# Designs tried in a protein design run: designed miniproteins, single chains, continued (5). Part 109

Each design is a single chain, and the fold is of that chain. pLDDT is the mean over its residues in the fold that is shown.

## One batch from the design tools (miniprotein)

Design m19777
Fold by ESMFold2-Fast:
Structure m19777 (fold): chain A 63 residues (1-63)
Amino acid sequence: AVSPQTRREAEAFILHYVRDENLDLIREEHLRKVAEALGVSVGLVRAAARRLVAQGKIGGLEL
């Protein structure tokens, strides 16, 4: 099971990463880089990114 704190940390990291790298679209390579940086599974990061897209906080995914 993934803790709510770990999910929030992944979502926050994705938002900062998108802003810092000026990304219009997140690709699988970006999700892998975030997963490596946080020490979590790519699946967790992908789920967090999908939630952010659903919330309108990031532009989209190209997976």
Scores: mean pLDDT 80

Design m19778
Fold by ESMFold2-Fast:
Structure m19778 (fold): chain A 80 residues (1-80)
Amino acid sequence: AKEAEEAAKALVEGLKNKDNDAAADAGVKLREILLSEPSEENKEAAIKVLKEGLEELKKDPSLANSAFGLENALKEVESL
């Protein structure tokens, strides 16, 4: 759970900072964690962080594109 949570937090932070490279790296790491150790606990931990991050990004209109990217990542994780 901790690795998935940390990767999800890194993805949110990268998108918030508009750091495309950091966001991409975190997204790849999160996907690899969830695919190599598929568990409901890891998936739920990631989804919680991504949902909380999405609500934060939605509060800032200048981050609309970042919010869209995070929403897509959330949908990908939920479909695993």
Scores: mean pLDDT 81

Design m19779
Fold by ESMFold2-Fast:
Structure m19779 (fold): chain A 60 residues (1-60)
Amino acid sequence: MSVRQFKLALLRALRELYGPEVAEKVLPLIKKAKTKEEAIEAVKSVIGEERAKEVVAKAE
């Protein structure tokens, strides 16, 4: 999966699990991420590590 596809999958998972408000908060940070690792860090910074693990699992 490309970095772009992974970023889109993360945003979809965020919206489905935690709603559009949370996805909107993470969106600008994900847009700046250039790698899969940076995108995961963006999610962690907003919702925390435990919730980020659920989002990543759903996106993969």
Scores: mean pLDDT 81

Design m19780
Fold by ESMFold2-Fast:
Structure m19780 (fold): chain A 82 residues (1-82)
Amino acid sequence: SNLEKALKLLEKALEYLKQKNLEKAVKLALEASDLLFSEGTVEARIASALAYQAAFFAEQGNIDLAEKLLQEAIELVKKMLE
């Protein structure tokens, strides 16, 4: 499903962010954001916005905030898959 694909992308984005590979982290967070937005549910759109904001703050060099936002997106998508 798109939710399972988005979860995998978000988890991989978080791994790259922790490794300070910002280019890959941003790319995967934006890919996850697009998939989540396409799901059309309120929860998926919130997770999409969190992933998009994480990418934005990673590009700004605010790694701590980007990590927090990716973690929040991951937790929300996990709840949607329960």
Scores: mean pLDDT 90

Design m19781
Fold by ESMFold2-Fast:
Structure m19781 (fold): chain A 65 residues (1-65)
Amino acid sequence: SEAEKKIKEVGEKLRKELSDIYTEAGEQIRKDPSKAEEYANQARQRAEELGKKALEEIDKIKSDS
């Protein structure tokens, strides 16, 4: 169905964005280990926000179906 296709796209986008966030955080930590906790916390907060938005988008797709 169209809804299943859209949900798959949301999941693929989320996976890529999460990968990018943690890859960037890892690079920042390697460059400045003294701020490791700060970078890790920022990445975690961004990841949580993305997850929340993805779930809201999936719920909207299901409601529109």
Scores: mean pLDDT 86

Design m19782
Fold by ESMFold2-Fast:
Structure m19782 (fold): chain A 84 residues (1-84)
Amino acid sequence: IGTDEMKQEILEKGGTVYDSLDDLPDNSVPVLYLGGGIPITMEMVEKLKGKGVKVIHHRGSGILDEAREELKTLGIELIRIGTS
């Protein structure tokens, strides 16, 4: 909790922080960072289609096979953070 709050504060000082995917600007988010514990769902993938996302850095668990295949079909690269 504290570590994630510190990262969020750092992002607020140098980058853009959003409370939800619905707040992301259209065609303006080429790289998306997802924190620990946030699952990638089909609803998330559908929302990202309009945002111009090309790369997702994902730390945490949970991606459905359907969501992973859809990301690949859209040409969106999924990079897992924190794996050796």
Scores: mean pLDDT 62

Design m19783
Fold by ESMFold2-Fast:
Structure m19783 (fold): chain A 76 residues (1-76)
Amino acid sequence: GDAGAGAALQGAGPLVSEAMREAGKDPEKEGEGTFEGNGATGKSKIKGPHVETEFTLGDDVAYAEGVAGVLTSIRA
């Protein structure tokens, strides 16, 4: 990816915290979500005190779709 992909990853933590707030959780009290990438398999995970989910990246399109899917899962 380019510099835009890096900026999106840096914004991922706040997005997870925001999604937790939308789900009725307090990210300051319950902890924030984290993003973990697995370069060998192209997988990424979001973990939080009450949320853990995983998506696979193939390219920039797959990455964007994966992030959107994870955020939807957190809010569900």
Scores: mean pLDDT 46

Design m19784
Fold by ESMFold2-Fast:
Structure m19784 (fold): chain A 75 residues (1-75)
Amino acid sequence: SLKEELLKLLESKDPSKLPEILETLAKNLELIPEILPKLIELVRENPEEFKPIVESYVNSKNPVISEIAKILLNE
């Protein structure tokens, strides 16, 4: 399932997988309530690795991706 695939991407803790996670969430809004809290925790626990790439998505042309990026940077 897409949810299991997203959970595996999150489990990798690989910043290079963030674009795939964000694009998948933007296309599958129903997954946001389950995945977004885990993504927030991943960024909170690994800010040095994830915040720079998250910042690059704040001005995304996709408003869902832009909003998620802003949430991930908000303390």
Scores: mean pLDDT 86

Design m19785
Fold by ESMFold2-Fast:
Structure m19785 (fold): chain A 74 residues (1-74)
Amino acid sequence: MPSREELLALIDEALAALPTLDPAMQRAVRNNAAVARALLRGLATEEEIREILEENNSDPEAVLAALREREAAL
């Protein structure tokens, strides 16, 4: 299984593949990727991530649930 550093690199690669998406969707994916990077690096608590998502008018429960599901699948 890839290391956390390799997973972070895959997130960066996924972001690089987004130029064909709608600008609003690109912003949402970039925000979600930033949250995923912070969580994977342990740079932010779940509460801090929730605050960032709320400030960006994202659904923190849905995003955090998706991140937890991805981590569980790894």
Scores: mean pLDDT 61

Design m19786
Fold by ESMFold2-Fast:
Structure m19786 (fold): chain A 88 residues (1-88)
Amino acid sequence: SDAAYVAAQVRQLTRGIRIRYRQTQNIVNDPSVSRQQKINFIDRFMRSIDWATDQLDRYRPIAPDEVDDGRRVIDDVRRGVVDMRNSV
C-alpha cells in the first residue's frame, strides 16, 4: 500500500539522518580536524536535516503518524547538531 511504502521511506530517511549524526559527532570529536572543517561538516549536515524535514512533510497526507514520529527524531538530532555547532 502507499501508506506502507511511505512508512518504509520515513524509516529509511530517519535511519540515514541517525547514521550521519553519528558521523558528524565523530568529526566534531576528532582533534585532527580543524575548527573550520568541523563547522563546514555541521553546516552541510544541517542542510541535509532541512531537506529531510521537507521530504517528511510531503508524506504527511499519506502517513501522518509515521511523519510525526520521524519529525521527533529529526528534531532531536537538530537540537544535538545546534549544541555541537555552539561547542566548536
Scores: mean pLDDT 89

Design m19787
Fold by ESMFold2-Fast:
Structure m19787 (fold): chain A 91 residues (1-91)
Amino acid sequence: MSPLEKLLEYAVEQGLISEEQREALLALTDPEQRLGLLMNIVAEGIARGLFSKEQLEVAMAHMEELRKQLTDPLFKAAVDAFLEQVRELIA
């Protein structure tokens, strides 16, 4: 199981997402859709105090890899802003 798969399993256990949402996210091949859903999960988890620093670092690492595949400059800017906010939170 990848670190991302473990993070998503934890998100289901905490009630952040459904099992169906987890399966849908893992089946998505479009990096923009995957990033959008992952950012929403991370933001909600942060707001509820559910993620450790190590779990946030796993999410950030995966978002950084997906960000390299993006072509929309506005979506890239949104991802960069989100990643900067998460880095400030865990610093």
Scores: mean pLDDT 84

Design m19788
Fold by ESMFold2-Fast:
Structure m19788 (fold): chain A 90 residues (1-90)
Amino acid sequence: STKEIAEEVLKMVEDFRKEAEPLLEELAKQSEEKKKLAEEARETLDKLLAYSKKLVENADKYSKEEMEKIKENTENILEYMKKQLEELLK
């Protein structure tokens, strides 16, 4: 169902946010520039989390194809953020 896919999207964002928090805190300690990047990343994740919660609430308004595309796009966004965070922490 579209609700099940939306719940998967929400879980991916929640899990990533939890995993990213200690890394963002570490990044913020390295420099003022990296602190600003960590704050921007946290804001982006908070917005994505809010969006994902809204997706679950409104899941029946989307087609299965639309919801699967949203899931793929979310996976790509999170993979990109993870890669950037790993690069910045080197």
Scores: mean pLDDT 88

Design m19789
Fold by ESMFold2-Fast:
Structure m19789 (fold): chain A 100 residues (1-100)
Amino acid sequence: MEEENLEKLLFVLDLLGEAARAYERGLDEAIAFLEENKEYPIAEELLKVLKYERGEISEEEYKEAVKKLEEIEKELKEMYESLSEEQKKKLAAYSEEARK
């Protein structure tokens, strides 16, 4: 169905997986990873959330970042729902391999 949506979801899963692994190593590692990837909207907004944890941005900027992340999450969920069963299986297999 939506090959374009599958590729975008695969990219986002990989990006979030790397960000989560960096966060497990420490807040500074997660921030550094997200700064290298800030050209991507999801990474830019996640970076703002982590900078708020460090006291580096205002509460207003944090609230705007959270709102944008909620909008991105909704878009990604709609993309996932547009996938065929075969595409969903490919996404699940990729996610499992990325965790190994």
Scores: mean pLDDT 80

Design m19790
Fold by ESMFold2-Fast:
Structure m19790 (fold): chain A 84 residues (1-84)
Amino acid sequence: SASEKEAMLLKMRMMAAMVELETAVRIAERINAPADVLARLRALLERGRRLAEEARRDPSRLGEIVREMERLADEADRIVQQIL
């Protein structure tokens, strides 16, 4: 159904945001980023993981949660851009 397709697309966007957060941490680790920067990126990833679990518990909030996770991924990308 259309609703099922929309839910699947939101889940794919959630997965993409998680990959971006994990990639940001991996890049920071590989370039030996300062400990405070790495801690900030790890905190964003941990928040993303908690939001993904919240979406699993309450599917009615999936759209709201995905938008918040995408904001976290954008913040992580900005941090990585500043240290490259």
Scores: mean pLDDT 90

Design m19791
Fold by ESMFold2-Fast:
Structure m19791 (fold): chain A 60 residues (1-60)
Amino acid sequence: KKKEEIIKKNKEAEKLIDKNSPGYKQRQRFRETMLQNARKGADALGDEEGRKLLEEAEKI
């Protein structure tokens, strides 16, 4: 499957990048932004299930 090739290339690319590179930091920032946006959405709706989904996503 195409997913298998993408996973292998992604792992190899990660080994070559510097932890201080913009790409690595950008990926971490993107993840944090997604979690914050989802949390704000759950807060606006008063949705407790949304907050539980955020905890599950954080484990990934």
Scores: mean pLDDT 65

Design m19792
Fold by ESMFold2-Fast:
Structure m19792 (fold): chain A 75 residues (1-75)
Amino acid sequence: MLSDREKAGLRGFTRMGLFTLLVQRKKKETGRTPTAEEVAEIVRYSEKVADEYVAAVNANDLDAVKAIGDLIAEL
């Protein structure tokens, strides 16, 4: 079981990594800077996936951890 500090750190790291990758992907796909609405959607998605990843790690659910890791690797 992770401490609250460890959960916060893992969540923050995962969220920031996803946000960075998804913003760069959107720039590549559209050829422009993402809009405020697109950024807000990327933030919501990054937070959702980060929360799911922290929950999977905390539960020692290796299948869920692998599935989320594979999802991130495909970005």
Scores: mean pLDDT 83

Design m19793
Fold by ESMFold2-Fast:
Structure m19793 (fold): chain A 110 residues (1-110)
Amino acid sequence: SNAQIQQLLQQTIAVLDQLVATLKAAAKAETDPDKRFQLLLDAIVLGGERVWIEQVLKRHPNSVSQQQLEDLIADLEYALALAKSTPEVPQSLVDQLEALLAQLKAILAS
């Protein structure tokens, strides 16, 4: 349902906010300048995805189209891959994002 999609997207924003905060904190603690730059770049990318989801919810308060949901799922798969490849990201955040993505994909497939 549209209400279920909106709830899952709101939960996804909360997880992305935690991921961005985690990456920024890791960057501040990082002594390798190349790795620090990569962590900050990843935080910017995930922050952009978070803003994009918020804009979709604001512009489409009553519904999210199938195409918009497909685009969001693709962006979230990229976010999940970044989170999985970053050792500073807690497994609990990876698990939360993976579970939300699986639920969104199940809705799209139905």
Scores: mean pLDDT 84

Design m19794
Fold by ESMFold2-Fast:
Structure m19794 (fold): chain A 87 residues (1-87)
Amino acid sequence: ADELFEKIKELGEKLAAQRPPLTPEEVARLQRFLDSGPESLETLKLKALTAADEGRVDLFVEYVQKLIEAGELRFVEAILKYLEDKL
């Protein structure tokens, strides 16, 4: 689990390095969505994907850790493959 988490973090950082920086408006919209709090595992999964797509490695790592703790390993493996396909 810890090794998988570190690999996902590494891939997320590599993906973020390839992304243009977010505009202040994009940051405000993303922050509002992420601050809404997780109501379910489905919202947590969406927040993880949104953080990854927007290059928010800090939040992506936090959401992935919460998904691992919740036992959502299959979804975590799917995110890993998604990030590898993007790199």
Scores: mean pLDDT 68

Design m19795
Fold by ESMFold2-Fast:
Structure m19795 (fold): chain A 113 residues (1-113)
Amino acid sequence: SVAVEAARTLIRAAIKALEKGDEETALRLLEEALEMLRIVQRRTPHPAAEEAIRLIEEAIEALKKGDKEKALRLLEEALELVETLPDPKLSKDEILEAIGAALRGIGALLDLE
């Protein structure tokens, strides 16, 4: 699914941003990943999606408190869960939103050189 692929790309980009010390970019990418996962969970409810959302929310809170190492561990766990998600049935608007999010994630990965 384009929404699952967008979420995976955004989480990977956020991990890379954190490894490079760019916490502001990481927070922005994680908020976008949450939006994608909430679309997935709304369309095809799954325990792995619900847990991935919780882990990312906890990672965002860890980053706000300056705990980068905890955030990285939580994001790696969330990424593993996202990779197990089934393909949701999306509306046209949700597909366009997910394409935009995926492109922003790819752009962030390229900019993090």
Scores: mean pLDDT 86

Design m19796
Fold by ESMFold2-Fast:
Structure m19796 (fold): chain A 85 residues (1-85)
Amino acid sequence: APSPLEQALAALENALRAVRAGDLEAAERYLEVAKQAIQQLPPEDRASVEPLVTKALEAVRAGDLEAAARHLEEAIERLREILAR
């Protein structure tokens, strides 16, 4: 089974694809999946990513696709850095 880190990364990548397609409903669903997976990460890793995911979700709910994409890209980069350790 994929790790919580791999699940979070896949969900954020799917959320970014949805944002780029203008599918805010799909983006919000994928962000909720990512949030659940992130809760299973070690506290230090969770603390580094959770604020970025929260900002992405707020941007999606506000209809700000540019801000949503930016925060999702930052969250994806952070998870990739953690995975590469």
Scores: mean pLDDT 88

Design m19797
Fold by ESMFold2-Fast:
Structure m19797 (fold): chain A 92 residues (1-92)
Amino acid sequence: MEVEELEKKLQEISEILSDNSPESLKKAAELIKELLENWEKLKPALEELIRKEAESEGITLSDEEAAEAVERLRERMRELREKIEAYLEELE
């Protein structure tokens, strides 16, 4: 359940970002913020999702590699949110 809900939420963020309007970007930044605030609770589901994705590509990840991939995703999400917020601030 949690893995499927997470996947759906990531898909929603991706779809919102494709619209590239200030309103859509603001909504995407809020969704990313919620993900980051709940990151520790989502971490096991994110590790499972990354493992499933890698397995579909024929790659077997260790627990340590999956955890490292989750930390890289967290960093990318933080960077994306900062870029969106900076862009919206310039539109003032």
Scores: mean pLDDT 76

Design m19798
Fold by ESMFold2-Fast:
Structure m19798 (fold): chain A 74 residues (1-74)
Amino acid sequence: APEIKELDGLKLVKFSTKELADKAVEYALSLGAELKEIPDGTIVKGDDIIVYKAKDGTAQVLAKPERAEEFAAF
């Protein structure tokens, strides 16, 4: 399974509801990011974005500040 790493200088956006988590995944896929299933959930990885969606329906987005603002506007 791929390891999710936190990087200094990137913004982490958390989604605690399934609806917003699903929207984050769909938006990342619309940007050309690729979906991979892992034992603990789903990772969607693109050039400037990583989305982790856990099996409990929550998600975390790790991105540069400008990209992270797009997710924060959901």
Scores: mean pLDDT 74

Design m19799
Fold by ESMFold2-Fast:
Structure m19799 (fold): chain A 100 residues (1-100)
Amino acid sequence: SELDELLAEIDRLLLEIYHAFRTDAPEAEIQRLVERLEELMEELKEKAPEEAHPLIEEMLKLFKETVARALTASLEERTALFEEFGKQIRELLEQLKKVL
């Protein structure tokens, strides 16, 4: 489905962002990936049923908070932040799939 394709693209982009932070990619590249993810999350919210909206907003909030913290963190702190983020986002994604 269109929603399944969009979710797959979001999952792929989350992995790209995680890899970019792990490899200390240029900030301009990280910013472009972050902006693209935010655009895809807004598109997901527009296409998703109302019941899914709170979960999508929670995912976006968690992502924005994690990115803001990661940008000022050391490499070791970034690794820990994104491991915890990956765990939390996966749990939210599983909940989201149940209401889509």
Scores: mean pLDDT 82

Design m19800
Fold by ESMFold2-Fast:
Structure m19800 (fold): chain A 104 residues (1-104)
Amino acid sequence: EKERLIEELREALRRGDLERAKRVAKELAKLVGEEEAIRIVSRLLQEVLGLGEREAEAFAMWLLGYSYEEIAERLGLSVGTVRRRIALVESLLTLRAFAQRLEE
C-alpha cells in the first residue's frame, strides 16, 4: 500500500493535482508516521518538480496540513518567507494542471 500511495502522489504532482496530492500525503502519514511522510513527500517534490531540499520540505509539510508558523519554526524561516515559497510552488502546480487539461 505504501508504494501505491507513493506512485499516486507522484502522478498527482506531475499533473498538478493539488487536492489529490494533499489527500495522498495525509494517507501516507497515517501509514508511516509524520516524519517518514515528510521525507518521502520531500523526495518526490525534488524529483518531480525540481525543488531544492528546503523548499521541498516546506511544501511537504504544507501538503500534510502543517501551519505556516509550524513550518517556519522547523526550518528556521520567517512566516512571510514560508508563505511566499508555498505560493510559488502552488503556482507551478496550477500551471501544470492547466497544461494537462489543454493537452490531454
Scores: mean pLDDT 84

Design m19801
Fold by ESMFold2-Fast:
Structure m19801 (fold): chain A 74 residues (1-74)
Amino acid sequence: SSSYQQQVDQMTQDMQSYGQQNGTDMTPPQRAHDVFSRVVPVAVQVGRDMGVEDQVRQDVFDTFRKGAYDLGNQ
């Protein structure tokens, strides 16, 4: 549980940081989407292996929506 939660928190921070750092070089929404398209399948697989796939899917999608919203409103 703590390992799973640390991974979700890290993914959230990495996505937000990556979008901010690449905002000047690339369109931030495209970079956020690019990061999530790479991370989501891995996160879902980890969730499946841990028996919490539905929770991981919900958390990742909620994080994606928040990240896209935050970047779109900067």
Scores: mean pLDDT 59

Design m19802
Fold by ESMFold2-Fast:
Structure m19802 (fold): chain A 119 residues (1-119)
Amino acid sequence: DELQQLLSQMRPFSELPAGSRVLLVGDFTDLDGLKVLKNELDYLGAKAVAAVAPESMSEEQIALARENLKKLGLPPLYRESELPALLKEVDALLVTNPVETVAEIRLALEAGVPVYVRT
């Protein structure tokens, strides 16, 4: 199972170091879930600096994700094509939907960027 192999290389979100600049990857359409994520990042002393949604998301889902991120003062949503450049500017990748973001996890690991997962 590809996901099981990738999960063995990922770290739990609770181990994210204070002061980390984080790239968020996942589904940002759930406003309440995103609010909890923001509070957890603040608690750990980490800062979200960019967000990327999976290529599989619809135009309507992308629009809702952008609005939700804006409402919570979280970073802007970038396209998946911008991910290689964004990975050079961050200390860690934080994944909320590992099943839907396997390609993004692989790219980060290949770039030497540690990947943290929120289950």
Scores: mean pLDDT 83

Design m19803
Fold by ESMFold2-Fast:
Structure m19803 (fold): chain A 85 residues (1-85)
Amino acid sequence: KAIEAIKKGNAEEAIKELKKLGEEIKKLAKQLLDADDAESAEERVDRLVELATKYAKDPSKRDEAIAIAELLEDAYEKLKKALEA
C-alpha cells in the first residue's frame, strides 16, 4: 500500500501509509521483545520511516523510498509470523 502510493507519485498517501506501517511494526516489537530490545527496534523503525518519508517527497529518490518501504513490509511480516508461532 505504501509502495503503491510511492509508485503513483502520491506523496501524501505514501507518508500516511509509511507512518501507519511503522506504528504497527513498533506495536509488534513491544509485544515480542524485551523493553530494551523494543526501544532499539523502535528507534530503527522511526529512522527508516523518516528516510522513506523524505525520499517519497523527492521524485529523484522514489526508488530509495520503495526499497525502504519493502524493508518495513518485510519486518512487519516477520514479526507477525513470530507472534503467531
Scores: mean pLDDT 80

Design m19804
Fold by ESMFold2-Fast:
Structure m19804 (fold): chain A 96 residues (1-96)
Amino acid sequence: MSHCVKELVKLFKKLDKDGNGFLSNVTGDDVQALQAFLSTYLNLDIEIDGVLGEKTVKAIKKAAGVPDPEQNGSLSEEEFLKIAEKVCQMVEEDKA
């Protein structure tokens, strides 16, 4: 894993307060920072409000090309890893 992906996985674990492997309706400054970061690299038209709600999760999955068949507005650790890998590739391209 790249340093970028490792940092995002660490953030996922910090936001997964219940330890259930899913993010749903999590809030805070870390969420706001994540929204700003993902909005920049995935070209997301989302509100940077510090709330990782259903609409935000669906928009992220769609922009990152992650399938969302259940449309439950939650983000699994596996789905987050795929998003992190895609975004971190874009970050690495900006440094080259």
Scores: mean pLDDT 76

Design m19805
Fold by ESMFold2-Fast:
Structure m19805 (fold): chain A 65 residues (1-65)
Amino acid sequence: NELLKQALQLYEQGNEAAKAGDLRTAIKLYSEALNLLQQTEPTDEVDALKAYLEKKIAELEKEIA
């Protein structure tokens, strides 16, 4: 699934941004990944990643507030 591949790529880019301390860019990339995952077929792996990204975005948003 091309959407899943794109979402995983954005997730990886988001992780690199977060690692570099660019939390705003990480939030944007994670949010884009989450949006693509919402358009893909539901699997246990997809649902787990969606839940993780939602939690991670919320945590990072609180950190930059």
Scores: mean pLDDT 84

Design m19806
Fold by ESMFold2-Fast:
Structure m19806 (fold): chain A 55 residues (1-55)
Amino acid sequence: NANALKSALQKLASIASPQISQAAINTLASNFSISTATVTDILTALSNQGKITIT
């Protein structure tokens, strides 16, 4: 779910600045049982906060 993805990304961001590929969106959507739009929104919000980098 969306909260699980946010938690996982925040945990990674506490250790390093994680780099997430655009191609991973479909995999993340499948693994967390959420839409690709929801994944994109979460990644965009975290990228805008400087917590992750999207490639």
Scores: mean pLDDT 76

Design m19807
Fold by ESMFold2-Fast:
Structure m19807 (fold): chain A 86 residues (1-86)
Amino acid sequence: MDEVAAEVAALLGAPVAEGRALAETLPPDEARALAEARIEEARKGYAELIEKTQGPEDNPGREAVEAANKALRDSLEAGLAARAAA
């Protein structure tokens, strides 16, 4: 449980860094398309993992994945906006 919580916290940081990197290294259109693809992959992979885990325990993983996806989109948008401004 403690390890899962730590992993979830780390996952939130990774999407933020990824979104910023995409905004910095790729053109806006391509950065957005790539971010969407990564979000879909992460969401699908996590959902499948949770299903396989079996489990009456509702595990925070579902909400964490959605939060991570939001963090990635937010970071990407902020990075793109900052880059467009300067």
Scores: mean pLDDT 68

Design m19808
Fold by ESMFold2-Fast:
Structure m19808 (fold): chain A 89 residues (1-89)
Amino acid sequence: KLREYIKELEEKYKPKAEEARKLPPEEAKKKYEELMTEMLREVLTTVAKLPEETVDEIIALSKAGQSQEALAKLDELTAWLKELEEKDL
């Protein structure tokens, strides 16, 4: 159930994001980038059940500014997540 997992992620990362907000701007930015990367990795490995290698590739493409390649992989992921949701997984 994708919605239940999103709620779990929100409950898990919301306190960490609130703590990051209290940090100086430089540290807050670094912490937000860490949290966003961790959350993306967790979604891709746990919900989509993608191999770690594929997850690392998507993250690397995003960070390298290769937005079109990253978007193409994210589109494939979105289609797969929708299929999993329809199958009540």
Scores: mean pLDDT 68

Design m19809
Fold by ESMFold2-Fast:
Formats: sequence, structure tokens, C-alpha cells
Structure m19809 (fold): chain A 60 residues (1-60)
Amino acid sequence: SVDEIIEEIEKRLEEAKDFDVQMVLGAYLLSLAVFRVSGGLTEERAERIKKEADEIIEKL
């Protein structure tokens, strides 16, 4: 669910010790929040945002 994806990213951000990882997770969490406020946050969109964050973190 969308809420589970947000909760997972929030937990990862809270537990992250690497500054670059924190910045990536924070930026994508903000993206999720913006889409939620606009009424445009679907599960597909949330999963895509999570996947993009994970791909960037893997390359750090």
C-alpha cells in the first residue's frame, strides 16, 4: 500500500547514517508528500518513486 511505502522510506531515513542516502530518501519522501497533497499519489506512482530512490542509492 501507499502508506506502507511511505512508512518504509521514513524508517530507512531515520536509520540511515550516510548523508547522501539521507538526502536521496528525504527528496523522494518529499515527492511522495507533494503527490499525496495534490491527490495524485497512486500505489503505482509510490512504487515507481521508491524504485527510483533505490536505484540512486545503489549507485552511491
Scores: mean pLDDT 83

Design m19810
Fold by ESMFold2-Fast:
Structure m19810 (fold): chain A 95 residues (1-95)
Amino acid sequence: SELKKKAEEELEKAREFIERQLREVEEWAAANLDPERAELILEAARRHGELLLEALELYHKLELGEIEKEEFEKKLKEMTEEYRKLAEEVEAKLA
């Protein structure tokens, strides 16, 4: 369907955007942080990118009728909590 093609195109653009952001984070971290902190920030950025892509895929599944709204809301809440924990862990390790 046309909706499925648009979803695939948006997902590909999001992946390209995230890859560009990861390169910028890697370059910034390498220039400004010690190697252990640079790796921590880069790992956190990769995980954040993965969560963003998963959220976008989940949204497209909802639009295509492949999942119910209640399932979408439950998974989005779980992903939000995972992001919160990731942020707390990064803050604790950088302290």
Scores: mean pLDDT 84

